# Designed miniproteins, single chains, part 27

Each design is a single chain, and the fold is of that chain. pLDDT is the mean over its residues in the fold that is shown.

## One batch from the design tools (miniprotein)

Design m913
Fold by ESMFold2-Fast:
Structure m913 (fold): chain A 107 residues (1-107)
Amino acid sequence: AAAAEARGRELLAEGARALEAGDYERAIRLFEEAARLLRETDPGAAAVALNLLGEAYARRGDYERALEAYTEAERLAREVADELPDALEWARRNRARAEAAVAAKAA
């Protein structure tokens, strides 16, 4: 529905502001809801929300959850790679970084 898409985009913007402010707990909640609302109607915006969700988890030091979010972002970004190739590249790069951080923590 158009209302769900509009709300998802509002939550994405609110989440980005929370992330900039260092409120990672609020950013996580906002990006999770944004991705849920946007997944079916705007997979590109949902991929952006999941990339930012991964960033919020990574800044909190939760690299396992960051890796999960970036992996889902990459999967959705592949569906719109012709329109948003930068989103796919961003997700791949962030996922590789999160994988390295998880491996470093395990060592």
Scores: mean pLDDT 82

Design m914
Fold by ESMFold2-Fast:
Structure m914 (fold): chain A 71 residues (1-71)
Amino acid sequence: SMEAKKKEKEGEEYFKKGLEYFKQKKYEEAREAFLKAAEKYKETGDPKLNEKVLEAEINAGLSDIILALEK
């Protein structure tokens, strides 16, 4: 559907944004972007995107770990 394609593109955009924030050591913004990416991928209902969901969630978790270490 058009809605699923839109959500996939939104997920990709958020994931790229998360990577850029992570590279800049903006871990709070990176975490939020990765979580939004995972949510958009999940909203598609497409099982082919399950790996992308997991990758986004892992990157969000890594951002959280780094934030906790810098506490």
Scores: mean pLDDT 88

Design m915
Fold by ESMFold2-Fast:
Structure m915 (fold): chain A 83 residues (1-83)
Amino acid sequence: SAKELAEKITNELNNLIEELKKVLEERPDLPEEIKKRIEQQIEKLKNFLQLLGSNTSLSGEELLKLYKEIVEEAKKLIKEAKS
């Protein structure tokens, strides 16, 4: 159960990283401010994945809370970049 949850979270975070990279590739003429925010969000997602791999003290509830927050941030930025 916990292993399956971690795998699902990892896959969804990797999908968001790929979507953000795709936005940068498809929209080279985005404002530099937006590009920097996308690059920083990719870094945040990668750092969260590292935290998940190294932190044995996080409860499933805390994991889901942090996951929801970072996913919402990433989706909001993707929407902003597409607008």
Scores: mean pLDDT 80

Design m916
Fold by ESMFold2-Fast:
Structure m916 (fold): chain A 96 residues (1-96)
Amino acid sequence: NIVKNLPIVKFDTDTDAAKKKWDHFKKTGYYPLDDDMIDKIKKALNKDYIIPGDTIKFIADGKSYIVSIMDSSDIPKSKLPPDWKGKYALKKLKDI
């Protein structure tokens, strides 16, 4: 019995930019992704690309979440930071 473990991505809260993204995630359920975070997710998925709908385990501030990767065009504008122009965000599905 191998429990199918979801790929794990850990969020670091040490920078002001990272804290703002994490506060946005706590408030809206969406975490905006930068290219560095996209690369970490690709590595965790063992893929060279991201498919919208891919599910991962996201760790922030000692808490674990099940999240789905979403294209930013599929997210309501009210749920995204007004100055952010990234391609992908994480959507919170469940707290663990």
Scores: mean pLDDT 76

Design m917
Fold by ESMFold2-Fast:
Structure m917 (fold): chain A 68 residues (1-68)
Amino acid sequence: MVRVAILVPKDKVKEVKEKVKELGGEVLAENPVDDDTTALLVEVPEEKVEELKEFAKSLGGSAKVVPE
């Protein structure tokens, strides 16, 4: 499992959570960054990291691997 930090628009948080579950992962933390952006810390299988990154990017967000 790999931990990934995701920044997405607030209205896209639900879509990201659904995608993480679809990939066999789990949402570990959710923190609002500002009025428009939410940070999610998630855990997914290593083989699914790139798919998750591409998905977040498609929603106008970003994702990076956290080395924990």
Scores: mean pLDDT 82

Design m918
Fold by ESMFold2-Fast:
Structure m918 (fold): chain A 62 residues (1-62)
Amino acid sequence: MAEERRKAALTTAANLLAIAALDPVSSEEDKKQDVEAAKELNKESGNDEGSLKMVKEAEEYL
């Protein structure tokens, strides 16, 4: 259904932002913004557990 596709897209976006936050070339400010954006997208997707784990790992490396 459309809801499931939207949730999957938001989860994917959250995962991509969490991965971007781990990029050593990014500034500390950019990494923090990416982590916050990933947390927000994951919240909108209904708090997927896999995405929460990725966001937590990215946050831990800030």
Scores: mean pLDDT 71

Design m919
Fold by ESMFold2-Fast:
Structure m919 (fold): chain A 89 residues (1-89)
Amino acid sequence: EEAVEHARRAEELGRKGRELLKANPSDPQVQAEAEKLRREDNEHFERAVEILAEKTGLPKEQVRSEILRIELEKGITFAEAVEELLKKY
């Protein structure tokens, strides 16, 4: 469950960053805030991958590849892909 929470938080942060840049892409303050959100997104993404690797017994690289495969194949979000992978293990 902790992995899904981190994945969901990463998605929220990524979405917020994109929304900010859409309205004011050349505003330095907006760019700085979006960059902060991107860093936090990456931190939560890596934590979700780490927890999944621990729970599944798979290497982190394989977990990342499997998440991307599920996302692309099923057209679902990162958090949904994390939940699907957890259900298998």
Scores: mean pLDDT 83

Design m920
Fold by ESMFold2-Fast:
Structure m920 (fold): chain A 95 residues (1-95)
Amino acid sequence: SMEEFKERAEKLAEEKVEEFRRTLEELAATHPPEEALLLGQLHLIALVSEFRVELLRLAREMGLTSEEVKEYIEEKVDELAERLRELLEELEAKL
């Protein structure tokens, strides 16, 4: 169902946010500021791409092919990208 899909998508998004937070903490601890920020940007791009692929696969496995599903995926991917961008900006402010 769409409701089950949305619940799973939300859980995946939270997992990606926590993974990125941990990654940024490790990068800040082990790299100079400029290098940490550049590597953080690469991880952001990778996580957003992985999330999109995971949502597309989940929708296919659940037999969901409607325009509503496609629109929801686009909205959630954009939302994740913004959340990860904010975390990267927070890191930059602390360096």
Scores: mean pLDDT 89

Design m921
Fold by ESMFold2-Fast:
Structure m921 (fold): chain A 90 residues (1-90)
Amino acid sequence: EEIEKLLEEIKKLNEERQKVRDEMLAYGDALVAEVRAAFAHLPPGAVENIVSYLRDKVLSAIYSDPERREQLLAEIDAEVARLKAWAAAQ
């Protein structure tokens, strides 16, 4: 019946939201590990500030709509690339 199909769709949407959240958290953890490795030659305080900033950006992306999330992820990737280039020059 229609109601049963609607409940199944809601369940699937909730499962997809959980999957996206888990994937985004894994992405954030991998990104933090990559940043710490790439910036190991910088002062620890500077590295932790960058890590904190990136974690906040990832959390913002998790709670954003899909279109905004895609944009934020692209911005994070571009910013990390710029920071890595800057750090390599130090």
Scores: mean pLDDT 79

Design m922
Fold by ESMFold2-Fast:
Structure m922 (fold): chain A 69 residues (1-69)
Amino acid sequence: SQTDLRLQAEEKLTAFFTQQGLDAVTAKAFARDLVAKVEPKLEELAPHLDLDDESFAKAASQIATGEAP
């Protein structure tokens, strides 16, 4: 579902930002902001959910900037 996709994307991005040294609150805020920016194209991220957190974050960032993942 759309809700499950959003939750999985938020979790993976939160994990990525914590790996980058952000605290849990800040990492979650950054993850939510990025998910909001890609919300209209969230389905484009679904094939990337099986990737590692870094690769997933790269795909999300590319979609957020208007690039293809």
Scores: mean pLDDT 80

Design m923
Fold by ESMFold2-Fast:
Structure m923 (fold): chain A 89 residues (1-89)
Amino acid sequence: PTLEELAAAILDVVRELYDRDPDEAGRLLELLGRAVEHGDEDAWREFRQLLADRLRERGRLDLAQAVRNATPDELLEAFARLDARLPPL
């Protein structure tokens, strides 16, 4: 899988969590923020593990493996590339 495919799948997981359990969605975003802004390795490990578990529940073992190998910077770059594909409003 590509980093862009992983980023899109993460957005889908977060979107579904906001509909089902907004507290869990908020927790995932808090962990990502701590990992990116403060270099919190514990937060990054927990974030990756929670996403990997959700992706495995969806049968996306390939994406679960990809998230375990990704860095916060790689995910931010992938999200930026995803946004850049949308035409300017």
Scores: mean pLDDT 74

Design m924
Fold by ESMFold2-Fast:
Structure m924 (fold): chain A 89 residues (1-89)
Amino acid sequence: MKEELKKIAELAREFADAARAGDVETAMQLVKEIIRELDKAAEAGLPREESLRMIGLVLRVIGSLLEGNYDDAARTAEELAKRAEELAK
């Protein structure tokens, strides 16, 4: 679980950089990797409440990205990264 959360934080920060650069292809690839790591974290015992909060952030990231609001997508991804880092402690 902690290793999966660390990966989510790293991927979310990479997403923020890609989103700010307007690199939608890379940003979408990173979202797919974040979802995969989140599924692994849930299997490894991440509490349902925390899993649902992180899923909500991922959905907001996708929504902002699809609307072309890259700064909001990046900011929400950074919030996801911070939450994952806090849970990994």
Scores: mean pLDDT 87

Design m925
Fold by ESMFold2-Fast:
Structure m925 (fold): chain A 65 residues (1-65)
Amino acid sequence: MSKEEAIKKIEEVLKKDPNNLDEITLLLVEFNKENGLEAALEVIKRLSERYPFLKPAAESIEESL
């Protein structure tokens, strides 16, 4: 899937249930498998701009690069 498609799908999950970490994780794992870790990090960074509670996750991944 594209970066924009991944962002949209994760946002739809977050709007319905922000505690649905399993679905969010599944979408990120699928995106990472197809596009790589740096692309997945960019998706999380873009989401963290509107959903600040995701910033710690983005920072953790960034430190792992």
Scores: mean pLDDT 77

Design m926
Fold by ESMFold2-Fast:
Structure m926 (fold): chain A 82 residues (1-82)
Amino acid sequence: MSAEELIKEAEELLEEADRLGTLLAIRGHDDMVAQLSELSQQLKALLEELKKNPEDEELKRRVEEIVRQLKRLMAEARELLA
């Protein structure tokens, strides 16, 4: 995946995570909100670094790892909200 594609996917995921976090907070799932917030903050920081160094394969791998973790947590959150 190119840095541009990865950044776009991650930014879209962050918007979805923010919306999901709001719903979790309304329903009192504070522990899940805290985990979602922590991963989102880590991803935002890595994306800013990746935007400055788009050829950095180590940064790409780290972004992909946090994206995977965030996707998994969001899937668990969606099941909890169903």
Scores: mean pLDDT 86

Design m927
Fold by ESMFold2-Fast:
Structure m927 (fold): chain A 111 residues (1-111)
Amino acid sequence: SEDLEEAIELARKAAEAMLKDKEEAARYLEKAAEKAYKVDPALGAILGRLAEALRSGKPEDLRKAGLAAESLLTSAGRDTSLALGDEEQRLEAFQRALEAIAEELEKLRKE
């Protein structure tokens, strides 16, 4: 679907922006969450939480969003730690998580 294709592209753009411009990454994530929610509400909700955490910039908000994303990815058979480390390490982990979420969205294209 068009919403699925757009969600994948926007999630990848967010990942590319993650270490360069957190505001731009948050904007891409907000759009990706809206599109993904129409296809898979759980993936959309996680993308939305990551966007809110990036907007907030508070370490506790980033940690909580990381734990929620880690829980979802683990249930999908992926082992990813998103709640530990300093801000740069957490943003790098979020970048990897966004690539993993984009891959999960791509699997939905085959259904």
Scores: mean pLDDT 73

Design m928
Fold by ESMFold2-Fast:
Structure m928 (fold): chain A 82 residues (1-82)
Amino acid sequence: MLSIETLKQIEGVGDETAKKILEAVKNKLTNKELPLEEPKIRAIKGYLLALSLGAKIDKERVKEILLEYYSEETVEKFLSLF
């Protein structure tokens, strides 16, 4: 499960920033690319939003984290959003 801890791997992301990313990504990904509305999806959306904002996260690390929840094909679709 992605968490504030995971988002804090992004340079410059603290607790408050991670929470804001988790909240904001809900709005960015409301357009049904990710129909799952579980807490883990919120965390994943936060991670994706951070990357889309130009945060310095290795896509390889994102891929490894997402692979815990999704198939490789689905993970590639998420990464294509960057």
Scores: mean pLDDT 58

Design m929
Fold by ESMFold2-Fast:
Structure m929 (fold): chain A 76 residues (1-76)
Amino acid sequence: PLSEEEAWKKLHEGVIELFEKYGVDPELLEKLRNAKNWTEFLLVFQEAFDKLDEETRKKFIEDYNKLLVEVYKARK
């Protein structure tokens, strides 16, 4: 099973890769990588998400939910 720190890191890295795949601005990707805690991460996440087109946001939500389920299962 993943530790809480490993689960956080996997989620953090996974979300950044997901935004990168959907063409989010490199400046926002940098802010996501530099987030020190989940609150800072979520604020930048929201900013990045808001800049996505509607169709891309739907795809992102689907992939993000899959990522969350995967991390949740790895925690046991």
Scores: mean pLDDT 78

Design m930
Fold by ESMFold2-Fast:
Structure m930 (fold): chain A 58 residues (1-58)
Amino acid sequence: SKDEVIDLIEKLLKSKGPTKLTDEEIATIKKELSKFSDDEKVEIQTEATKIAEKVSSS
């Protein structure tokens, strides 16, 4: 589900931050995103951006 992908992204961003993700972790996220429609990808990217901003402000 979208919530599972958002949870995965949140865990990765909290543990490593957006600039420390490996190519393998980025590829995993892209593979999971490929299962969704373009509209759903935008929703996931919006939530991921909010999480990244929150992590950066912490």
Scores: mean pLDDT 76

Design m931
Fold by ESMFold2-Fast:
Structure m931 (fold): chain A 58 residues (1-58)
Amino acid sequence: AEEEIRELAEKAERAAVAAITAAAQGRDDLSAQYREQAERYRKEAEELAKKAGLPFPL
């Protein structure tokens, strides 16, 4: 549970960074896709933390 939460949080962070990079390059559609992915991973990490009774962030 903790390992999965950490991995999902890391994936969310990487996607968020990728969104910023894509926006800086003028790739707005790609930036939007990465932003959606970051939000999805973050929500999954938060939900797993709640189910496990763990604080988020860990």
Scores: mean pLDDT 79

Design m932
Fold by ESMFold2-Fast:
Formats: sequence, C-alpha cells, structure tokens
Structure m932 (fold): chain A 96 residues (1-96)
Amino acid sequence: SLPPIVQRMMDYIEAGDWAGAAEELRKLAEELESQGFTEAAELLRKAAEYVERKDLIGAADALIEAARILMPKDPQLAQDLIRLAGLLIEQALKEE
C-alpha cells in the first residue's frame, strides 16, 4: 500500500482536484517549517504551485530536491516524497 501522504495526493490528482493536492503539500510545508526545515518547506510550496499548474514534472523535481534535504533527518518522509515524485512522473507520461 502507498504511504498516507502519497495516497491522499494521488486521490486528489485522480479526482482532478489540483487545488486539494496543492493544499496537502502546503500543509506538509508548514509542518516542516515549524521543525526548522525552511528550505525543504519552500521546495514543497514550489511543488504545490507546479501541481496547481498541472506541471507534474516540475512538481516531481521540487519534491526530489526536498527529499534530498530531508534524507539525513527524516528518511521515511524523504522516501515518501521520492515515491510521490515517481508517481507524478508516471502520470505526466500518460497525459495527452
């Protein structure tokens, strides 16, 4: 099964609720900022902006960079973000 954040994001995207998907990333960004991960939080906000524009490749790139920052402190969240990025890339390749 998918991690909860990944499942929620994909459910929103599959429903065509791009604003809902972006809001999930902004909520995660707020949590990370409260923990001192300011750079990762800004990358998640950038990913949210890409999601709102349906730029899934741009969103995936921002998520991968956020995961790189998070890996030494929160490897599980970093892995979840990498998994999400991969699914966004797959979705982008299926869109015509």
Scores: mean pLDDT 87

Design m933
Fold by ESMFold2-Fast:
Structure m933 (fold): chain A 74 residues (1-74)
Amino acid sequence: SASVLESTKLLFRAMAILVEMDLLARKTGDPEIEALTQRVRALHKEMLASTDVAKQQEILDEMEAILDQARAMA
């Protein structure tokens, strides 16, 4: 269904963000980026617990904002 495909796309993007955040934290050693990475991990767990595509999108939008912040600091 369209909702299943949409949810799957959001989850794959969230995984990509988590991987990039983890790599940035390791590369920089910056404790602020490490803290942002922990926030993204918490959001990812919340996203996995949700069955609501709209809520998954809201969580992903927050994860994207955190990634943009981390990239600007790196």
Scores: mean pLDDT 88

Design m934
Fold by ESMFold2-Fast:
Structure m934 (fold): chain A 89 residues (1-89)
Amino acid sequence: MLIDSTDPVELENALIEALTKVPGIGEKTAQDIVRRGELSPELEGKVREVASKRFTPEALYLLADYLESQGKALKVATILRGVANELKA
């Protein structure tokens, strides 16, 4: 089932959990990506794939807005917004 929460904190935790299930990403790395915006080009691709397969466009917009409001993970917010735009087209 696609992740379709309206709670941005629940969406943040859902993205961390989904990333933690990706081979090569541990829980700390997933947290550093989502909460601190620590991204390599390889991890950027994995975030994009998880977002496109696991989340609704509406959930991605809500999470992107939330991350931007926190002043953290701005590059992650940009990726999520881009994925949401592609899914809604």
Scores: mean pLDDT 81

Design m935
Fold by ESMFold2-Fast:
Structure m935 (fold): chain A 69 residues (1-69)
Amino acid sequence: MEDFEEAIELIRKYVPEKADRVIELIKKNLKTVGEALVKAIEEDSDLTPEDTDALLRAGREVYERRKKK
């Protein structure tokens, strides 16, 4: 929930060209931020390896941020 908003911001930052599509997939498959990102990557075959890497970095950033505190 709170992590979801942070993840959206990071996705728009790292993958602006495909952010809207990825966000829609996350909204549809939302359980946790990490799970939603993984599912969005798996189900969106239009993502390039570079886009996938950027999205994984965004998810890791959210995870690390929450882990810090």
Scores: mean pLDDT 61

Design m936
Fold by ESMFold2-Fast:
Structure m936 (fold): chain A 65 residues (1-65)
Amino acid sequence: MLAELNRLAEELGVTVETVQVARAILSGQMSEESLKKIADLYGVSMEEARKVAEEIRRLEEEREA
């Protein structure tokens, strides 16, 4: 798991923490307030996390067609 997060972070040019927050957004299981608190703890902006989440979603859709 952690090694896969590191790979995505390097490919997208962001931190592992950013990828973790982005995945939490994609899960849809957390409120926006909870996501903001986690982003704050990790020192990640919600804007960056949302952008990364959108890029991950596009990559997943391209592979699954």
Scores: mean pLDDT 75

Design m937
Fold by ESMFold2-Fast:
Structure m937 (fold): chain A 90 residues (1-90)
Amino acid sequence: MDKAKEEVISMVEELRREALELGMTEVAKKLDELIRSIQAMIEMKTSFETVAENVKSVFESLKRQMSEDLQEKIDKVLKEIEAMVKKLKE
């Protein structure tokens, strides 16, 4: 069952925690909204590629509001998501 989607949720939850620690409350709110969106996509049995695309879109929009440290962590998460998409190839 959707282990890849659960791993993405865990990565986004960690970024949300880090955003809160950096005082970026608006970024943390958007990441919380993304977590809820991913949960809804899991319930609807949406493809992992669609989940990954939504995560990338939200991260791209948030990068302009983020500190350099948080941008670096987002880039790491995006690389992990891309590796997961490549492994699934469906």
Scores: mean pLDDT 77

Design m938
Fold by ESMFold2-Fast:
Order: sequence, then C-alpha cells, then structure tokens
Structure m938 (fold): chain A 119 residues (1-119)
Amino acid sequence: SWIEKMLSKIPGASEEEVEQMAETLKQLQDAILNQDEAALMQHTEALAGIVERVLDKAKSLEEAREAAERAATLLLQIKMEIAVETDYDEKVIKLADQAIEIFHSRLLKKLRELEEEAK
C-alpha cells in the first residue's frame, strides 16, 4: 500500500516494524471512522510504542528526529484523508486530533529522553 511505502521511508524502521505500523494505522483509521474511543486509545498507544522502539534504534539524534517527524507527518496526512472522506465530520476530526495529540505528546517525551541521554 502507499502507507507502507511512506512508512518504509522512516529511518531505522525494519520491514516487520513497517508492517506492524501499517496494520496499526489501519486499525486506528477504523476506530476513528467508527467513533470507537477505546479502540482509538489502544491503537494510538500501540502505534506510539512501535515508533518509540524505532527511535531507540536510531544511530543519532538527527535520525531519531527525522523518524519522529516522518511518523507525525504521516498521521497528519491520514487525518486530512479521513476529513475529506467524511466531508469534514466534526466528531471524526475531533477523534483524529485526539489521536494526533496523544501520539505527538509521546514522541516529544521520547525525543527529550533521548536528548538527555546524549548529554
């Protein structure tokens, strides 16, 4: 899929991690579209966990930042696709924003931890 091709551009992600992220993103999209807040939380946390493991394997802080930026950008692109497909349904957009906020918060925390370890 195009999502797997975009995920494969995340530095440090293995083929297995790309497949796991693609499947988790599909489950997250389904949760948002179905307005299943419990599933949204579970799949957002799962996605963040996979990306955090990719960041841990980064060869440098620069690579970790690039990986985080690419993952965050992909989730934002998925939000835009969902918004267009649902004719800008406010409830669906709010759930997508909630997932992005949780994901972004976890990535920022992880990057700060890696920056502190590098000092």
Scores: mean pLDDT 85

Design m939
Fold by ESMFold2-Fast:
Structure m939 (fold): chain A 81 residues (1-81)
Amino acid sequence: MEKLREALRELNENPGDVEALIAFAKALSETKDPWEALAGYLALAVHLATLSPEQRQKVLASPEYRAAVEKANAAFAELDA
């Protein structure tokens, strides 16, 4: 949890920072808590909506973002079962 909490703090202190959002996505992909994965994915989606199209494209193209989405999907499946 500590890495995810630290990444979220950095993101809240630097809204619109692409690197902070990618770091948050990386921390999210490393969580073992399915509720943290889902809550983090919602926070990630909200922050993505505030970015410019160019910034958003950089985040969406990152392997960290893809890993975070896959983690959220796995967490949703686990909680639904």
Scores: mean pLDDT 77

Design m940
Fold by ESMFold2-Fast:
Structure m940 (fold): chain A 80 residues (1-80)
Amino acid sequence: SDKGVQLLYDFSLALNEANRLDQQGRYEEARRLFEEAYKKIVKEAEENKDTSTIEAIENAKRFYERALERGRAAGTGLLA
């Protein structure tokens, strides 16, 4: 749906911004931005129930898990 396309586009922008923050070591800000985008797409998935929305949710989860792993591997524990 057009709504689904818009949602995925907005989510992509949020992912790009979260990735930028993550690359700067600003993991907590990246997590917050990502969590809000994830909550939004989960809500829309219940309303639209389209395959692309489900795929975006899975991609969101994988990105978030990788970000957390990088934080742990770096041994920083510092959230900025």
Scores: mean pLDDT 67

Design m941
Fold by ESMFold2-Fast:
Structure m941 (fold): chain A 84 residues (1-84)
Amino acid sequence: SLREEALRLLGRAAEAYRQGNLVEAVRLAGRAAILLGEHDGDLEGAAEQLRQMSELMRSQGDLESARVAEELAEEARRRAEERR
């Protein structure tokens, strides 16, 4: 299920974060957020959360993680429009 795949991605994201790979952690967590958004019918909410994550990463000087979160936010928004 989408929920089970998302939970597996969140586990992998936590591991990437523990290893100091913030870019990979954000990528995996963002993918999980999109899958949960699809499962719950709230892709617009997922896009907003990812945009906020991008702003947080940018405020911390992590421009690479910010860019990844921003790209995933755009993907979530696009998927929301397509499933209308």
Scores: mean pLDDT 87

Design m942
Fold by ESMFold2-Fast:
Structure m942 (fold): chain A 85 residues (1-85)
Amino acid sequence: LLEEALRFALEHIEEAAELAVERAEAEGLEAPPVEEVAEELRRFLTESEDEAARLAAGAVAALELAKARGDPRAKELEEFAKKVS
C-alpha cells in the first residue's frame, strides 16, 4: 500500500502540489508557487534517505489526490495518515 501510494503521488506530482498549495492557503498560510512545491515534493519523494518519512509523505499526497478524485481507496490512506501525523 505505501509503495503504491508513493508511486501514485509521483505519477501525479503536479496535482499533489496543487492540492498542497490549496490546503495551505485554506489554512491561511502563504504558499510557494505550485511548480516549486512540485519540485520539492518530487525531490523529497525520490531522493530522501529517510524511507519512512518518504513513504509517509507519499501516502499523505496520495490521500489528498484520492479524496479530490473521489477514489474509494482514500479511506485506507486516511487511516495511515492519522497514525503518521
Scores: mean pLDDT 73

Design m943
Fold by ESMFold2-Fast:
Structure m943 (fold): chain A 80 residues (1-80)
Amino acid sequence: KSEELIKKAKELQKEADEAYREGVANPATRDEAIARLRELQKEAVKLAEEAYKMGDKETFEVAIQAADHAARRARALEAA
């Protein structure tokens, strides 16, 4: 199960990069990309909370990193 959670966190990071790329490439989709990035941030935070409750430090760290990446990508689009 820990491997599945780490895989999920890495997939959230990839989806955040894809959403960011789409928001940069097409200004008409920027608001949608920001909304998607904030959604991915929430999913990553929930994953981190679950990992923390299980005492899974490795998954917790990867999930927090995924949340930070989504948040930073959203802020970059908001600033553009």
Scores: mean pLDDT 84

Design m944
Fold by ESMFold2-Fast:
Structure m944 (fold): chain A 62 residues (1-62)
Amino acid sequence: STTVQSVLQLADQGAASLRARGQDQQADELRKTVQQMIDAGAPPSDVYQLISDALAAANGAA
């Protein structure tokens, strides 16, 4: 099951991965969007999907 804590950890890992690739703006936007979704009461599963989609887009879907 997806929790707020697990999606925050995923967002941190995703942001670190993006920064390692020199994609600092995408890393900042990912963390900002995740926090905004959580603050708005979005389900953790929706936040997880957003993180997955953002990382796939940044990595060329591979």
Scores: mean pLDDT 80

Design m945
Fold by ESMFold2-Fast:
Structure m945 (fold): chain A 86 residues (1-86)
Amino acid sequence: LAELAELLEEAAALMPGVAAGSEEAFDRFVEIGLEINRLTQGEAAEEAARAYVEANREALFKEVQENAERLQARLEGLAAQLREAL
């Protein structure tokens, strides 16, 4: 739980950068998402998610950028819930 909370907190902190058009922030956000998939659903889920992101990178970047403020709030909320569960 602590590791998942830390990953969600890092992902939330990247959202202002993604909103500003930082591809570097988006790529780090993707790697965090893949790590969460691996930890919660296993390596096969990570591989499937990675393939999906690679095939749809431009569309996903735009979607995350357009929803960055909402995603930041959601990620912060999830991290807080996990911290409370500890």
Scores: mean pLDDT 83

Design m946
Fold by ESMFold2-Fast:
Structure m946 (fold): chain A 69 residues (1-69)
Amino acid sequence: SEEEIKAAEEDYELTKKEYGKSKDPLVQKELKKTEEAYEKFKKEPSKETLLELEIAIGMTRIVAGVSKI
């Protein structure tokens, strides 16, 4: 739905805002994958591309958490 698309766009923008200034190479790598997943989702919106985007966002957050150890 359009509401789900907007929610995904908001999740992406928040993730980019939170982690975009990170100097950790692992965080930067996962953030790049998230950006690529977002571009794919925008071009071909589907349940599959939405799931791929949410997984990429989650991985960026996980890696950012681990990098604090």
Scores: mean pLDDT 81

Design m947
Fold by ESMFold2-Fast:
Structure m947 (fold): chain A 76 residues (1-76)
Amino acid sequence: DEAKFNELLAKAREVGEEIAEVAKEEGSITSPKALEKAREGIEELKKLVEEAPLSEEVKEKLLAALREEEKVLEEM
């Protein structure tokens, strides 16, 4: 369902914009506040993807992308 996928993408963009705003205010994306917001956003998006009525192929691609982002944050 493209409409549901687009809603999920809109939510992901919203989370990304919130993280970008916090990073800009703090002067760094690696600030504790920005990193906390990013981790919370990724966890929320993972749950939304798993609960969304999307195809397994789309879910796997989205979850793989979110896991890569999570790894980047863990190494920061």
Scores: mean pLDDT 70

